# Designed miniproteins, single chains, continued (4): the designs that were tried, part 57

Each design is a single chain, and the fold is of that chain. pLDDT is the mean over its residues in the fold that is shown.

## One batch from the design tools (miniprotein)

Design m14088
Fold by ESMFold2-Fast:
Structure m14088 (fold): chain A 82 residues (1-82)
Amino acid sequence: SMARELIEKAKELLEKGDYKGAAELAKKAAEEAIKNGDYLTAAEAYGVLSDALEKLGDLEKAREAAIKYTSYAILGIGDEID
């Protein structure tokens, strides 16, 4: 999955301290996952995006990403488990 590959690359950039690059790839991963209806992958991408934005000091956008992480995680898990 393109979204999955983007998430893995975003995580690598986070580990290397490239927080701006990580945020850009995580946002692309979330958009791709949403287009595919893959809500669990979208949640993971928003989680990475939230972490990257916190490291950049953009706390308001990090909060927005964290809310989307929670919302998409609930959507994806609810459909698969319940």
Scores: mean pLDDT 85

Design m14089
Fold by ESMFold2-Fast:
Structure m14089 (fold): chain A 101 residues (1-101)
Amino acid sequence: SHVIKTIRETGKIVAEELEKLGKTEEAEKVRELTKEAVEYLEKGDTEKAAEKIREFGKLAGEELSRHYAEQGDEVKSTQLYVGYEILGIGLEYGALNPEWE
C-alpha cells in the first residue's frame, strides 16, 4: 500500500526532525500515531486509520511550524503548517478510499 509506505516514511522523517529540535515527547507521539494508523489500515479499519492520520498531520504541522516561527522563519513556518495539513487530508482521503492504488 502506497498510503502505508507514505505514512511510515513521513512519520519517521517528522519524528527525527522533532527529536533533533529537542521535542522528544512530540516525536514519540508522532511515532505512536503513525504506528496506530498503519495497524488500523492493515486491519481494514479505515475510519480509525483516518482519525490517526489527521492527528499526525495536525501535530506535525503545529509543532514544526511553531519551532520555525519562534526562530523568525515565518515563511518556513507557514509552509510546514499548510503542507502537513494538505498531506494529512490527502492521506486521510486515501485511507477512507481503499480502491485508490
Scores: mean pLDDT 79

Design m14090
Fold by ESMFold2-Fast:
Structure m14090 (fold): chain A 72 residues (1-72)
Amino acid sequence: GVEEAEERFEELEKKAEEAIKEKDIEKLKEIKKEARELLELLRRVGAPPEVLERGEKLIKKIEEAIEELEKE
């Protein structure tokens, strides 16, 4: 359960990093949506705080990247 979630966050983190490098706002929005959905599911099942924090940090990173790119 939680182990699969950690693997998914790791995959999303890699995808986000690539999308940031490519300046692909559309991909970043898609990855953010996936991260939000996963985080919401994990909150409902009572995942450990460390896993929830990982998801929150990823979403924040993506939001900051989108904001910077949209200002260009």
Scores: mean pLDDT 83

Design m14091
Fold by ESMFold2-Fast:
Structure m14091 (fold): chain A 77 residues (1-77)
Amino acid sequence: DKEEEIKKKERELAIRITAEVLRRIGDDIDEILEMEKAGKPKEEIEKIKKERRERIIKELKELEEKQKKELAELRKE
C-alpha cells in the first residue's frame, strides 16, 4: 500500500532531520563554550548564538521543503 510506504518514508525523514539538527546544535554548543572559556564578550556571544540559531532554522526549513516536495511527488503518483 502506497500510504504505508509514504508513512514509512515520512518517519525515516523525520529521524534524519532530527539527527542532523541535533548534530548541528551540538557543534554550536561546543563552539560557544570555547568562546566563553576564551573570554569573549557576552554581547558578541549572544550575537553569534542568534546568527547560528537563525542559520540552523533556515537550513532546517530548506530540508523540510525539499522533503515535502519529495513526499508530494510520491502522493501525486
Scores: mean pLDDT 75

Design m14092
Fold by ESMFold2-Fast:
Order: structure tokens, then C-alpha cells, then sequence
Structure m14092 (fold): chain A 74 residues (1-74)
């Protein structure tokens, strides 16, 4: 579901900006499930999760924003 993927990615970006890694990772995981039909978007979300797990907030936000931009393009 594209709308749910957009919602979850937006919530993840907000959590990342607040330094709430636990919530951010949970929302990114939900976004990846919602984006199952959009493989390129899902790859960007998985990269955002990887960087968030490493504590690289800047890269996590960058990839999450790229995923959001692609979802809004569809």
C-alpha cells in the first residue's frame, strides 16, 4: 500500500530527526512491508534501516527521504 508506505517513511524521518532510533527502525520496517510492490523504494528503505542500525542518522535520513521522493513520484 503506497499511502501506508508514505505515512510510515514520514514517521520514520520524524523519529530519526528526534534521535528515536527504536521507533525509526520500527517505522522503516513497516514501510518496507508496505512498499513490497515497489522494489526500488524497498531497497532505499532497507538502506535507511542499515544506516540507522549503525547509528548513521544523516545517511539514514538521506535514504528515507529518497524513498519518500520515489513513492510520491509513483
Amino acid sequence: NKEKAIEYVKKAIEALKKGDLESAIKYLQKAAVAAADYPEVRKLILQAISYAEKGDLEKAIEYAKQALEKLEEI
Scores: mean pLDDT 87

Design m14093
Fold by ESMFold2-Fast:
Structure m14093 (fold): chain A 57 residues (1-57)
Amino acid sequence: MAKEKADELVKQAEEAYKKGNTIEAARLYVQAARIYKEAGDFEKALELMEKARELLK
């Protein structure tokens, strides 16, 4: 359940990025990363946090 929500947030982040909403995309990646971390998927959480940081440069 939580992991599926994180996957949906990643998809929403990608859509926001395609629309040019980089700040919204970064926020969605951070939200998804938190859920992955809570689910024990630390590698995915780290990857998504890195993507969010890149978008906020």
Scores: mean pLDDT 82

Design m14094
Fold by ESMFold2-Fast:
Structure m14094 (fold): chain A 59 residues (1-59)
Amino acid sequence: MLTAEERELIGYAYRLLKEKGITPSFEALVELAREAGGNREKLEEIIKQKPDEELSAPP
């Protein structure tokens, strides 16, 4: 189950990725939120480190 902090980060991650032209999968958003542990700065670092293919919905 997702925490309230993780759900907020999912929305934030979605906005960041859409601004970059990436359509994220829901599973990628959940993974990003969990890795960030409720922290927006950590989330931004993780997004920069991951390849776009891991962040996008499957074709």
Scores: mean pLDDT 74

Design m14095
Fold by ESMFold2-Fast:
Structure m14095 (fold): chain A 95 residues (1-95)
Amino acid sequence: SAEKEKKRKEAEELIKKAEEYKELGLYEVAAKAYERAGKLYEEAGDFKKAAEAYNNAGIAYAKAGNYEKAIEYYQKALELDPNNEKAKKNLEKLK
């Protein structure tokens, strides 16, 4: 639908901004942008892209030192896409 397509485009813009924040070392801000993108993909029914965005939110939270939120978003990625190997490996690496 046009509404779902609008949500996908908004999510794509948020991913782009998150990548820019990440390059600047603004990991907490990047994580929140990935989180919002994940929610928009989820609402659009694009669960694999939502899982990828949530995995990237987890990575950004981990880089910010927020391991509790990193675990939360890796788990959320795996709930939406159980075959997300990146999220599995990232979750396993947290001590």
Scores: mean pLDDT 90

Design m14096
Fold by ESMFold2-Fast:
Structure m14096 (fold): chain A 60 residues (1-60)
Amino acid sequence: SKEEKIKELREEIENLQKEIESLKKEAAENPEFAAYYNRLAEKYEEKIKELEEEIKKLEE
């Protein structure tokens, strides 16, 4: 159902948010590699936006 798919997408977003938080902490702790961790975090942030757009389409 749409409701089940939306729930799955929201869970994926939550997992990605946790990974982003972890990556940002790694960037803070390892400034020499901050650019690498921040770029990876940005990719996950973009994926979250894509998933949010999918949820919006399902709710319409």
Scores: mean pLDDT 87

Design m14097
Fold by ESMFold2-Fast:
Structure m14097 (fold): chain A 56 residues (1-56)
Amino acid sequence: KEELHKELLRAIGEILRAIGDILDAELAGDAAALAAAREALARAKERLREIEKQFE
């Protein structure tokens, strides 16, 4: 369904943004920003898992 495709694309976008934030935080040596970016990545992965169940 179109709704699932939109959710999938949003989840992918969130993962890409979180990866960028992780790289930026690593380069800056900002431990707090790194922790926040890792949490964002974990949330995006959880969303992807829920979307995958909808395709079963």
Scores: mean pLDDT 79

Design m14098
Fold by ESMFold2-Fast:
Structure m14098 (fold): chain A 92 residues (1-92)
Amino acid sequence: SAAVEAAAKALEQAAAKAGATAEVEVEGDKVTVKLTNVSTGQALAAIGGGAEAMVLGGEAKVTAKGDTVTVELEGLSDEQAAKALSELAGSL
C-alpha cells in the first residue's frame, strides 16, 4: 500500500541519519525490515517495536546477529504496519 511504502522510505531515511541501513521488503501481508550497522540501542528499539506489534494483535519475529537486526511483521493491516514502521523510525 502507499502508506506502507511511505513509512518504509521514512524508516530508510531515519536509519541513514542514525548511521545504519534499513532495507524494507513487502510480500503480501508480510513486511520484512533488515537493519544493518546498528548500535545496541537501535537493536533494542527494533526488538521493542516487534514486541509491541505482537501485543497489538500482529505477529512479529525479531532476529539479531552482530550488527544486523531483522524484523518480520505479519497479520497487521496496512495502516498498522505503516504505524509500526513509523514508530520504529522514530526510535532510531
Scores: mean pLDDT 75

Design m14099
Fold by ESMFold2-Fast:
Structure m14099 (fold): chain A 94 residues (1-94)
Amino acid sequence: VTSLEEVEAILEKVKEHAKSIFSEEDYKFFEEVLEKVLKIYKEGVETGDFEKAIEELNKLKAEAAKKEKNRSLLTYVGSTIEEVKKILEENKKA
């Protein structure tokens, strides 16, 4: 199982890269989404319910797509959520 600290490190690196390519407003939206992603991952690890965590990530991805119209930002958000979702799917198999 991938530790919370490892996932936090991955997301921090993703945030650093996003800050270099997006505007302050777009970065703030991305940072808010990543905070929610981390909370969902943490709850999944604490409860062992990785299936529920995957479902919550799918809901978050759908909500982001409704609120934001910047395609590049939405692609980056979507790819980050899918990466965390893959980690949760591997945790279910471990």
Scores: mean pLDDT 80

Design m14100
Fold by ESMFold2-Fast:
Structure m14100 (fold): chain A 64 residues (1-64)
Amino acid sequence: SPLSLSVLELMLNGTRAAVEILRKSAEEKKETDPEAAAKAEKIAEENEKTIKELEKKIEEMKKA
């Protein structure tokens, strides 16, 4: 469905933006709050796995 593809693309773009924000926050906080920086990096890594899953789903839908 075109609506399903649009939703997946929206989720992909949102997750990519979240990873960028988290990575930037981790870099900025690594000296002042290392614990918060480590948590942000872990969440970014989890979101990168979600990005790969969303990319695979979008590719499969585009081929169909």
Scores: mean pLDDT 84

Design m14101
Fold by ESMFold2-Fast:
Structure m14101 (fold): chain A 76 residues (1-76)
Amino acid sequence: DEVEKAAKAGDVEAVRKAVEENPEDAKAWYLLGKALKSKGSKEAAEAYKKALELDPNFWEALAGLAELGVTKIEPP
């Protein structure tokens, strides 16, 4: 998957484009969070939260939030 490769390489622009093309794709938001992890923990956390909003059982996104130290998630 090109998007997954881009996320692992930290190519935020390629992953942002994937999110723009498929804004309801939880995996794309998760990959954006991974790419943003080195740029800013708040931006990465917001992307992971969006992935969990779209797929509440996305354990990898939850793990990403935990790695960033985000332990409190407020309900909407």
Scores: mean pLDDT 74

Design m14102
Fold by ESMFold2-Fast:
Structure m14102 (fold): chain A 59 residues (1-59)
Amino acid sequence: SLFEKALNELLKEIKKRVLSYDELEQLLKELQKKYPSLTVSQMSKIYEIALKEIEKLKE
């Protein structure tokens, strides 16, 4: 699905380098522009998953 494709692209970037929350917000804006058919609900879910992944990598 488009949701899974967008999520996987973001997760690859998170795993590749340490992201600040500002960098995450910028990447989410770019992701929305790349996949404009993603709903607000889907973007919110991607954001929650990304935050949890960043916090796991910091632990």
Scores: mean pLDDT 79

Design m14103
Fold by ESMFold2-Fast:
Structure m14103 (fold): chain A 64 residues (1-64)
Amino acid sequence: GAEVGRLKREVLELASRAQSKMDEETKKKVAELDKQAEEAYAAGDYETAKRLYEEIIRLLKEVL
């Protein structure tokens, strides 16, 4: 839905800003969560996709 699209855009913006500040562990975790979020979105599970994108945003904000 529109909410998930907004969260996905926020993830892309924050990831761009955080890329030079992320360690390898954080990069791997963000990549894993992003794959899970994309799978949930493709399956129409917008609640799971939203939760996963919110977790990614939280991790990215912790590095910024």
Scores: mean pLDDT 83

Design m14104
Fold by ESMFold2-Fast:
Structure m14104 (fold): chain A 89 residues (1-89)
Amino acid sequence: SKEEILKKAEELLEKAKEAAKKGNAEEAAKQAIKIAKLALDVSKTLEEILRAIGLILRAIGAELDGNAEEALKVAEEALELLKKLLEES
């Protein structure tokens, strides 16, 4: 259900927050990618697909840069995209 997908994504965001508090960019980025993939899975338009892919690429970049703060920001933006896509379905 939409509610179960959102709950899963919120749990992934909490993991990203805990990783970011510890300065763990790799783990924060992994959680951000998981949320962005959930958004990709529910995307219906080319614009939505490209937005979700863009978030995945930004999370990979944050991991490569060791930037846990940016990885968390991507996770938060991915959750907001997912919420919007699920409400407009």
Scores: mean pLDDT 89

Design m14105
Fold by ESMFold2-Fast:
Structure m14105 (fold): chain A 53 residues (1-53)
Amino acid sequence: MEMEVERAVRALQGAKDNGHLDNPEGIETVKRFLRQAGISEEAIERAMKEVGI
């Protein structure tokens, strides 16, 4: 779990820095990528809160 959250945080932070999280399409694209990488919905949600989304 912790490793999944850390991975998701890094991916979300990178997307945020590049402006990909400024719109719903960008947010959904990053979430879809994380799901495909085997990261759980719970870990994705926790990572989003950590990054401030």
Scores: mean pLDDT 79

Design m14106
Fold by ESMFold2-Fast:
Structure m14106 (fold): chain A 58 residues (1-58)
Amino acid sequence: SSLIQNQKAALKALIDQYVGAEAERLAFRQRVEEAQSVEELNAIRDEFIKRYLFPSDQ
């Protein structure tokens, strides 16, 4: 669907921008491509956000 395609494209762009390590970037991009549902994409996005964008400050 267009929604899944748009979410995959947006998440891949963020991964390319924020993940400096090549191996990690490739691994996340692969998970995004393999995701078959919005729920799977949301789980991958949440993991990415917590690790690279909003790590715990405590």
Scores: mean pLDDT 80

Design m14107
Fold by ESMFold2-Fast:
Structure m14107 (fold): chain A 65 residues (1-65)
Amino acid sequence: EVEELIKKAEELFKEGKYEEAIETLEKAQRVLLEQNRAGKVSAAEAMEKLMEIGKLIQKAKEALE
């Protein structure tokens, strides 16, 4: 789910598809927040994953600059 989206984004990043990688990571953030609101993921776990996803988005954006 979230991990699958992160893995897909990393694959896209390796292929130089930075815009698609960012879009996939933004989807992962939305899914993670929905899971947290539904009580399926703790706030601490959600925070850790959001930080990981945020760093990947930053790297992809830097590659586009």
Scores: mean pLDDT 82

Design m14108
Fold by ESMFold2-Fast:
Structure m14108 (fold): chain A 90 residues (1-90)
Amino acid sequence: SAAERAAEAVRAGDPPRAAKILIELINQGKTDEALAAIDAVRQAAVETGNLRGAIYALEMAKEAARKLGKTEVVERLDQAIAELRSILEK
């Protein structure tokens, strides 16, 4: 699935690829798949400790979601970014 590919990109240390997968889902209007992929990216970041890379990917996806007015996706991205930033500060 796209969520599995996005999570694997985070695990492999390839945040630009994770961003590309998320942006593609957002641009295609695949809201449910995008939300699942955001959750998968967040979980992979926590499991691997690649918090900064995942935050970068999620921030890039948020820019794309904002440009398209995808409010639900923006809100989920904001929540995921806030959760990862909270872990990074500990």
Scores: mean pLDDT 89

Design m14109
Fold by ESMFold2-Fast:
Structure m14109 (fold): chain A 86 residues (1-86)
Amino acid sequence: GEKVERARELLEEARELLKEGRYEEAAELAEEAARLAMEAGDRELFLEAVELLREAARGLFERGDITRGIAVELRAIGLELDYELS
């Protein structure tokens, strides 16, 4: 459906942002994609989005941005809890 198509497009954009080291922007798009995938009931797409969000957090930690890295990791955990409880 439209939500799945949009989530997929956001994940492709997030992957390119990760390659560019634009971790905060990648995290924002990955989180939006995860929520769309959750609403659509697409578990595989949801898990891909959460994985990208975690990769963004890892990139933030590697560049020494610990506070933002923690914030992104907490968002990833929150998304997984929302999915598990739905």
Scores: mean pLDDT 88

Design m14110
Fold by ESMFold2-Fast:
Structure m14110 (fold): chain A 101 residues (1-101)
Amino acid sequence: MAVEEARRGAEEAREGAKSGDAEEAARGAAEAAYSADRAARAGPGDPEAAEAATEAARAAREAARSAIKQEGRESAIHGSAAGSSAAGASFSAMLAGGEGA
């Protein structure tokens, strides 16, 4: 269950990154971070959970980069939120035994 959730979160983050909308990208990054955390908690030391969490972390970083790119210098609200989500997803991936990307 948590592995499928992490893969879905990664897909949502990638779709957010492709949207050209900083808010949608930030939302995708948050979804990937949430699902990566759930995967890390559900299967500590499970290689499948570690891989799924790592993929979600990579997707969250892609979404964060897209959010930052779409925002102007004076309005980094969504980019900042997406960056925090990407950092959280990376941490969760490392806790699961994967790489934070």
Scores: mean pLDDT 75

Design m14111
Fold by ESMFold2-Fast:
Structure m14111 (fold): chain A 64 residues (1-64)
Amino acid sequence: SMEDEKAQLEQQILDVSEELRRRLREVDEEARREGWSPEEVQRRKQELIREASERIQELHDKIL
């Protein structure tokens, strides 16, 4: 049903958000191990946020 499809897309949005949070934590752990600069950490986090935001927008467009 359309409601089931909407629920699946909403779950995918949540999954993307959870994956982003996990990957952001991994960036912090890797930065600590590798001695990355704060600027490099911010750059990598911004790339991950951008990718996740684009994916979430695509999923939202399918719901609307």
Scores: mean pLDDT 86

Design m14112
Fold by ESMFold2-Fast:
Structure m14112 (fold): chain A 55 residues (1-55)
Amino acid sequence: SMKKKEAEEYYKKGLEAYKKGDYKTAFEHFKKALQLDPEYGEAQKNAGLVEEKLR
């Protein structure tokens, strides 16, 4: 679906931000991916990991 493709795009942007150490930007992109596809397991896992880094 179109929403799943959009979620994949945001997920990739989140991964790029994460690789650069920009955890705030990574978290925002992963949240957007989850808004588009709430069942996106990879985005859920990485959002949780990044949220812990922000503590």
Scores: mean pLDDT 85

Design m14114
Fold by ESMFold2-Fast:
Structure m14114 (fold): chain A 73 residues (1-73)
Amino acid sequence: SKKAEEYAKKGEEYEKKGEEAEKEGKYEEAAEYYKKAAEAYRKAYELDPSEEYLKKAEEAADKAVEVRLKLPR
């Protein structure tokens, strides 16, 4: 569906922003972008239940958690 594709595109954009922020050591910003990417891919999966969208959502969520481990508690 077009709506699922739009959410998947947003997920990709957020992933790229997260990767850029992470490369700059901006872990708080990177975590927020990866979280938004996971949410976008999850919405895509809800509209179009594709293994690809589910996998991307899980990978983005994992990256958000990993980056948060680099922040002070």
Scores: mean pLDDT 85

Design m14115
Fold by ESMFold2-Fast:
Structure m14115 (fold): chain A 65 residues (1-65)
Amino acid sequence: EKLEEEIKKLKKDLEDLIKVLREFGEKNPELRELAEQEIERLEKEYKEKEEKLRKELEKLKEEKE
């Protein structure tokens, strides 16, 4: 339940942040490469966090259900 919401939040936060960085890079071509690098880093970081939370959620759901 709580972890399920946390996973959703992480995905949404990442998507929102990617959108902001993409728009920033579009408006500032000189910073586009930097924005892409930041997106790449964030995607990796959030993916690892999501996987960890998903595993924990799976365990907790089995206990609750």
Scores: mean pLDDT 77

Design m14116
Fold by ESMFold2-Fast:
Structure m14116 (fold): chain A 67 residues (1-67)
Amino acid sequence: SPEEALQRAVELLRKAVEAMERGDYDAAIQHLEEAKAVLDQLDPSNPEAQRLRETVDVLLEAVREMR
């Protein structure tokens, strides 16, 4: 369901932030890419999914700059 997919994406974002906090940028990228894959399966017009995609994209860019 979209609700379960959104919850999974949020959990992956949480794990990515925790990885970033400990300096594990490879793990952070893995979790963010998994979150993006989950969100990409949802309807593009879903506003909650759009907001989460934007967050994932910002964090992916930030992590890549830290490497």
Scores: mean pLDDT 84

Design m14117
Fold by ESMFold2-Fast:
Formats: structure tokens, C-alpha cells, sequence
Structure m14117 (fold): chain A 61 residues (1-61)
């Protein structure tokens, strides 16, 4: 991963910990970049699972 990708991933993990403090950092670090982004879209932005998946398909498909 590039330096930028590592920073983006770390920022997502920190944001998710604030939204779901019951999730451990280790648990979040075990998720893929796609899984972290999907979870962040659902929890932070209020997207449904279907809407979040459609966004991921556009970014990674």
C-alpha cells in the first residue's frame, strides 16, 4: 500500500472507532479496505447496505 492509502485506511479506522467504540481497533484492522469503507458509509453517512455496496462496485468494479 502507498503512504496515502495507509493514511486513508487509518483515518477510516479512527472514524469507525468513534462511531462504534465497542469494536476493537484489532477487529477493525482485520477488515479489508472495502469492508471498512462499506461499514463507514453505512454508519457515518446513513447509507443502506445495498447503497453502500453500489458505491463500492463503482469504486472497485
Amino acid sequence: MSEVEKKVREQLIESLQKLRPEMSREELESLSDEELLKLWLMLNSGFSEEEAQAILDKLYG
Scores: mean pLDDT 77

Design m14118
Fold by ESMFold2-Fast:
Structure m14118 (fold): chain A 82 residues (1-82)
Amino acid sequence: DLARRAAERVRELIEEAKRAAEEGDYEKALELLNEALQTLRDTYAATPPERREEAVAVLEALARELEDTVEEVVKKLKEAAA
């Protein structure tokens, strides 16, 4: 199940990124989030056309969670720069 594997991996990367941000390592947090985005991209590319509709629904939910996490990390970066 490609969608399930993608969900597990992306969530692991998001959790690691949140921990890195909590420790003040914003560069590592962004690197982990970039890896999560690449995982979503690779999963979509590896999904057969006949299964893409189901995969898109799962990947869109993960992409939103990733986007929200990037916004949180960027806000912390702006606060650190201020």
Scores: mean pLDDT 79

Design m14119
Fold by ESMFold2-Fast:
Structure m14119 (fold): chain A 61 residues (1-61)
Amino acid sequence: MSPLELAVLRLLAEHGPMTPEEIAERLGVSRSTVQRALDRLEAKGYVVRDEEGRYAPAPPP
């Protein structure tokens, strides 16, 4: 997992569900950079997107 993916996952675990825009603002990176990291995390099953477009850590199995 990349350092950016880990930073995104930790941010969501600490602050609750966030939009890609909110994550980008907090990490000081572009929204597209965050979206790419979120796409990889979602593909791996580490995050889920809610009905409002916010991402959260995936529920434990």
Scores: mean pLDDT 80

Design m14120
Fold by ESMFold2-Fast:
Structure m14120 (fold): chain A 70 residues (1-70)
Amino acid sequence: SELEEKKKQVLESFESALEDIRKIEDKEEALELLDYYIEVIKELKKQGKIEESVAEELIKRLKEEKQKIE
């Protein structure tokens, strides 16, 4: 399915970005980037450019990363 393949690509790109964020030594910078990505995903969800279920999964994972740093 084209939708399933696109979802997989989004999740793989997200995992790569999350790994890069985890390498940031500055806690404040890492938190700012996590907040920025949460806002971007919320906007993409609002515009219908990303599936709701995928957006919610990504937001949940970003919030979990924030809790680990905070």
Scores: mean pLDDT 79

Design m14121
Fold by ESMFold2-Fast:
Structure m14121 (fold): chain A 71 residues (1-71)
Amino acid sequence: IEESRLSVEEARALGEALGKEPDPLVAFTTAGILVAASSREAQIALLEAVIEHSKDPEVRAMAERMLEELR
């Protein structure tokens, strides 16, 4: 019924790639756009993967805040 652009598996893989992005502004902006275009399940998977793989505290804090809003 509702079209999702990202599967949970695809979202997780993208979150891992974004978590490894060295520029926190690029990672933050891209994650925000992808989250807005995804199902709730895909958004959660993406954000969890970003938190897991990012070493940047600002990127992690942003992802954690967005994940809290999805609870």
Scores: mean pLDDT 70

Design m14122
Fold by ESMFold2-Fast:
Structure m14122 (fold): chain A 110 residues (1-110)
Amino acid sequence: MKVTAKAEARLEGGVRARLTVDVSVIQDEKTGKYKAIGTVRAEALEGPVEVTLKIYAIDKKTGERKLLAESPPVLVRPGERAELTVEAYIDEKDDIEVVGVGTVRAAPLP
C-alpha cells in the first residue's frame, strides 16, 4: 500500500483572504492503520468569508474520489483568523492519494 498526500487551497469568487492548507498522513504503529490529518488556516482581509476543509481519498488505479471527512463551514470576520483541523482514518488497502481541499468563499449576506 502506497499513500501520498496533496493539499489544495481554493479562493472562490475573487475573495480577498489568506489561505494555507496542510495535509499529513500518519501510520499508527500498533494497528498499522493510516490516518489523514488536514489543517486549514484562513484570514479574512476585506469582507467576511466562509471556510471549509474536505479530505478526499483518490484510488490511484481507478481515479475514484471518495470524501472521507469534512469540516462544518466556519465564518471568519475581517481581520480575524480561523484554524480548522479534520481527521480521517484510511481503511483502503489499495494505493491512494489523500487530498485536503481548503475552500474560502464570501459569506452569504443575511
Scores: mean pLDDT 80

Design m14124
Fold by ESMFold2-Fast:
Structure m14124 (fold): chain A 68 residues (1-68)
Amino acid sequence: MDLSVDELKALKIVGDALHDNIDKPPEERLEAMKKAVEDAYQRGEISKEAKEFALKVAERIAENLKAA
């Protein structure tokens, strides 16, 4: 699986948002990750495809945190 530079940037944004909100409930962590990704896309830092990929990853992370 070959990740684009934009996808790697988007994953870092997701990871940073998750770490910054690690003490919050899974739903608030998901919203924080989504906001960080949307903000990066709005600034033109990542592509639409990278945004969609990162949002899917954020949802998977939040789902796993809820199941723990």
Scores: mean pLDDT 80

Design m14125
Fold by ESMFold2-Fast:
Structure m14125 (fold): chain A 56 residues (1-56)
Amino acid sequence: SLEEVYEAAVRFAQARLAGDNAAAIKYAKEVSELILKSPDKTAAVEAARRGVEAAR
């Protein structure tokens, strides 16, 4: 779902800000897989972008 993409992107951005490379890689893969499985890839990419911005 778009909510799952958003949440995973927030966790990815938070992991990057914390310098946790292992967590950042894990959540980056999760975001990628969720986008690939999404019926609306454009909306999924926008949800990921908003999640990254929300963590700033």
Scores: mean pLDDT 85

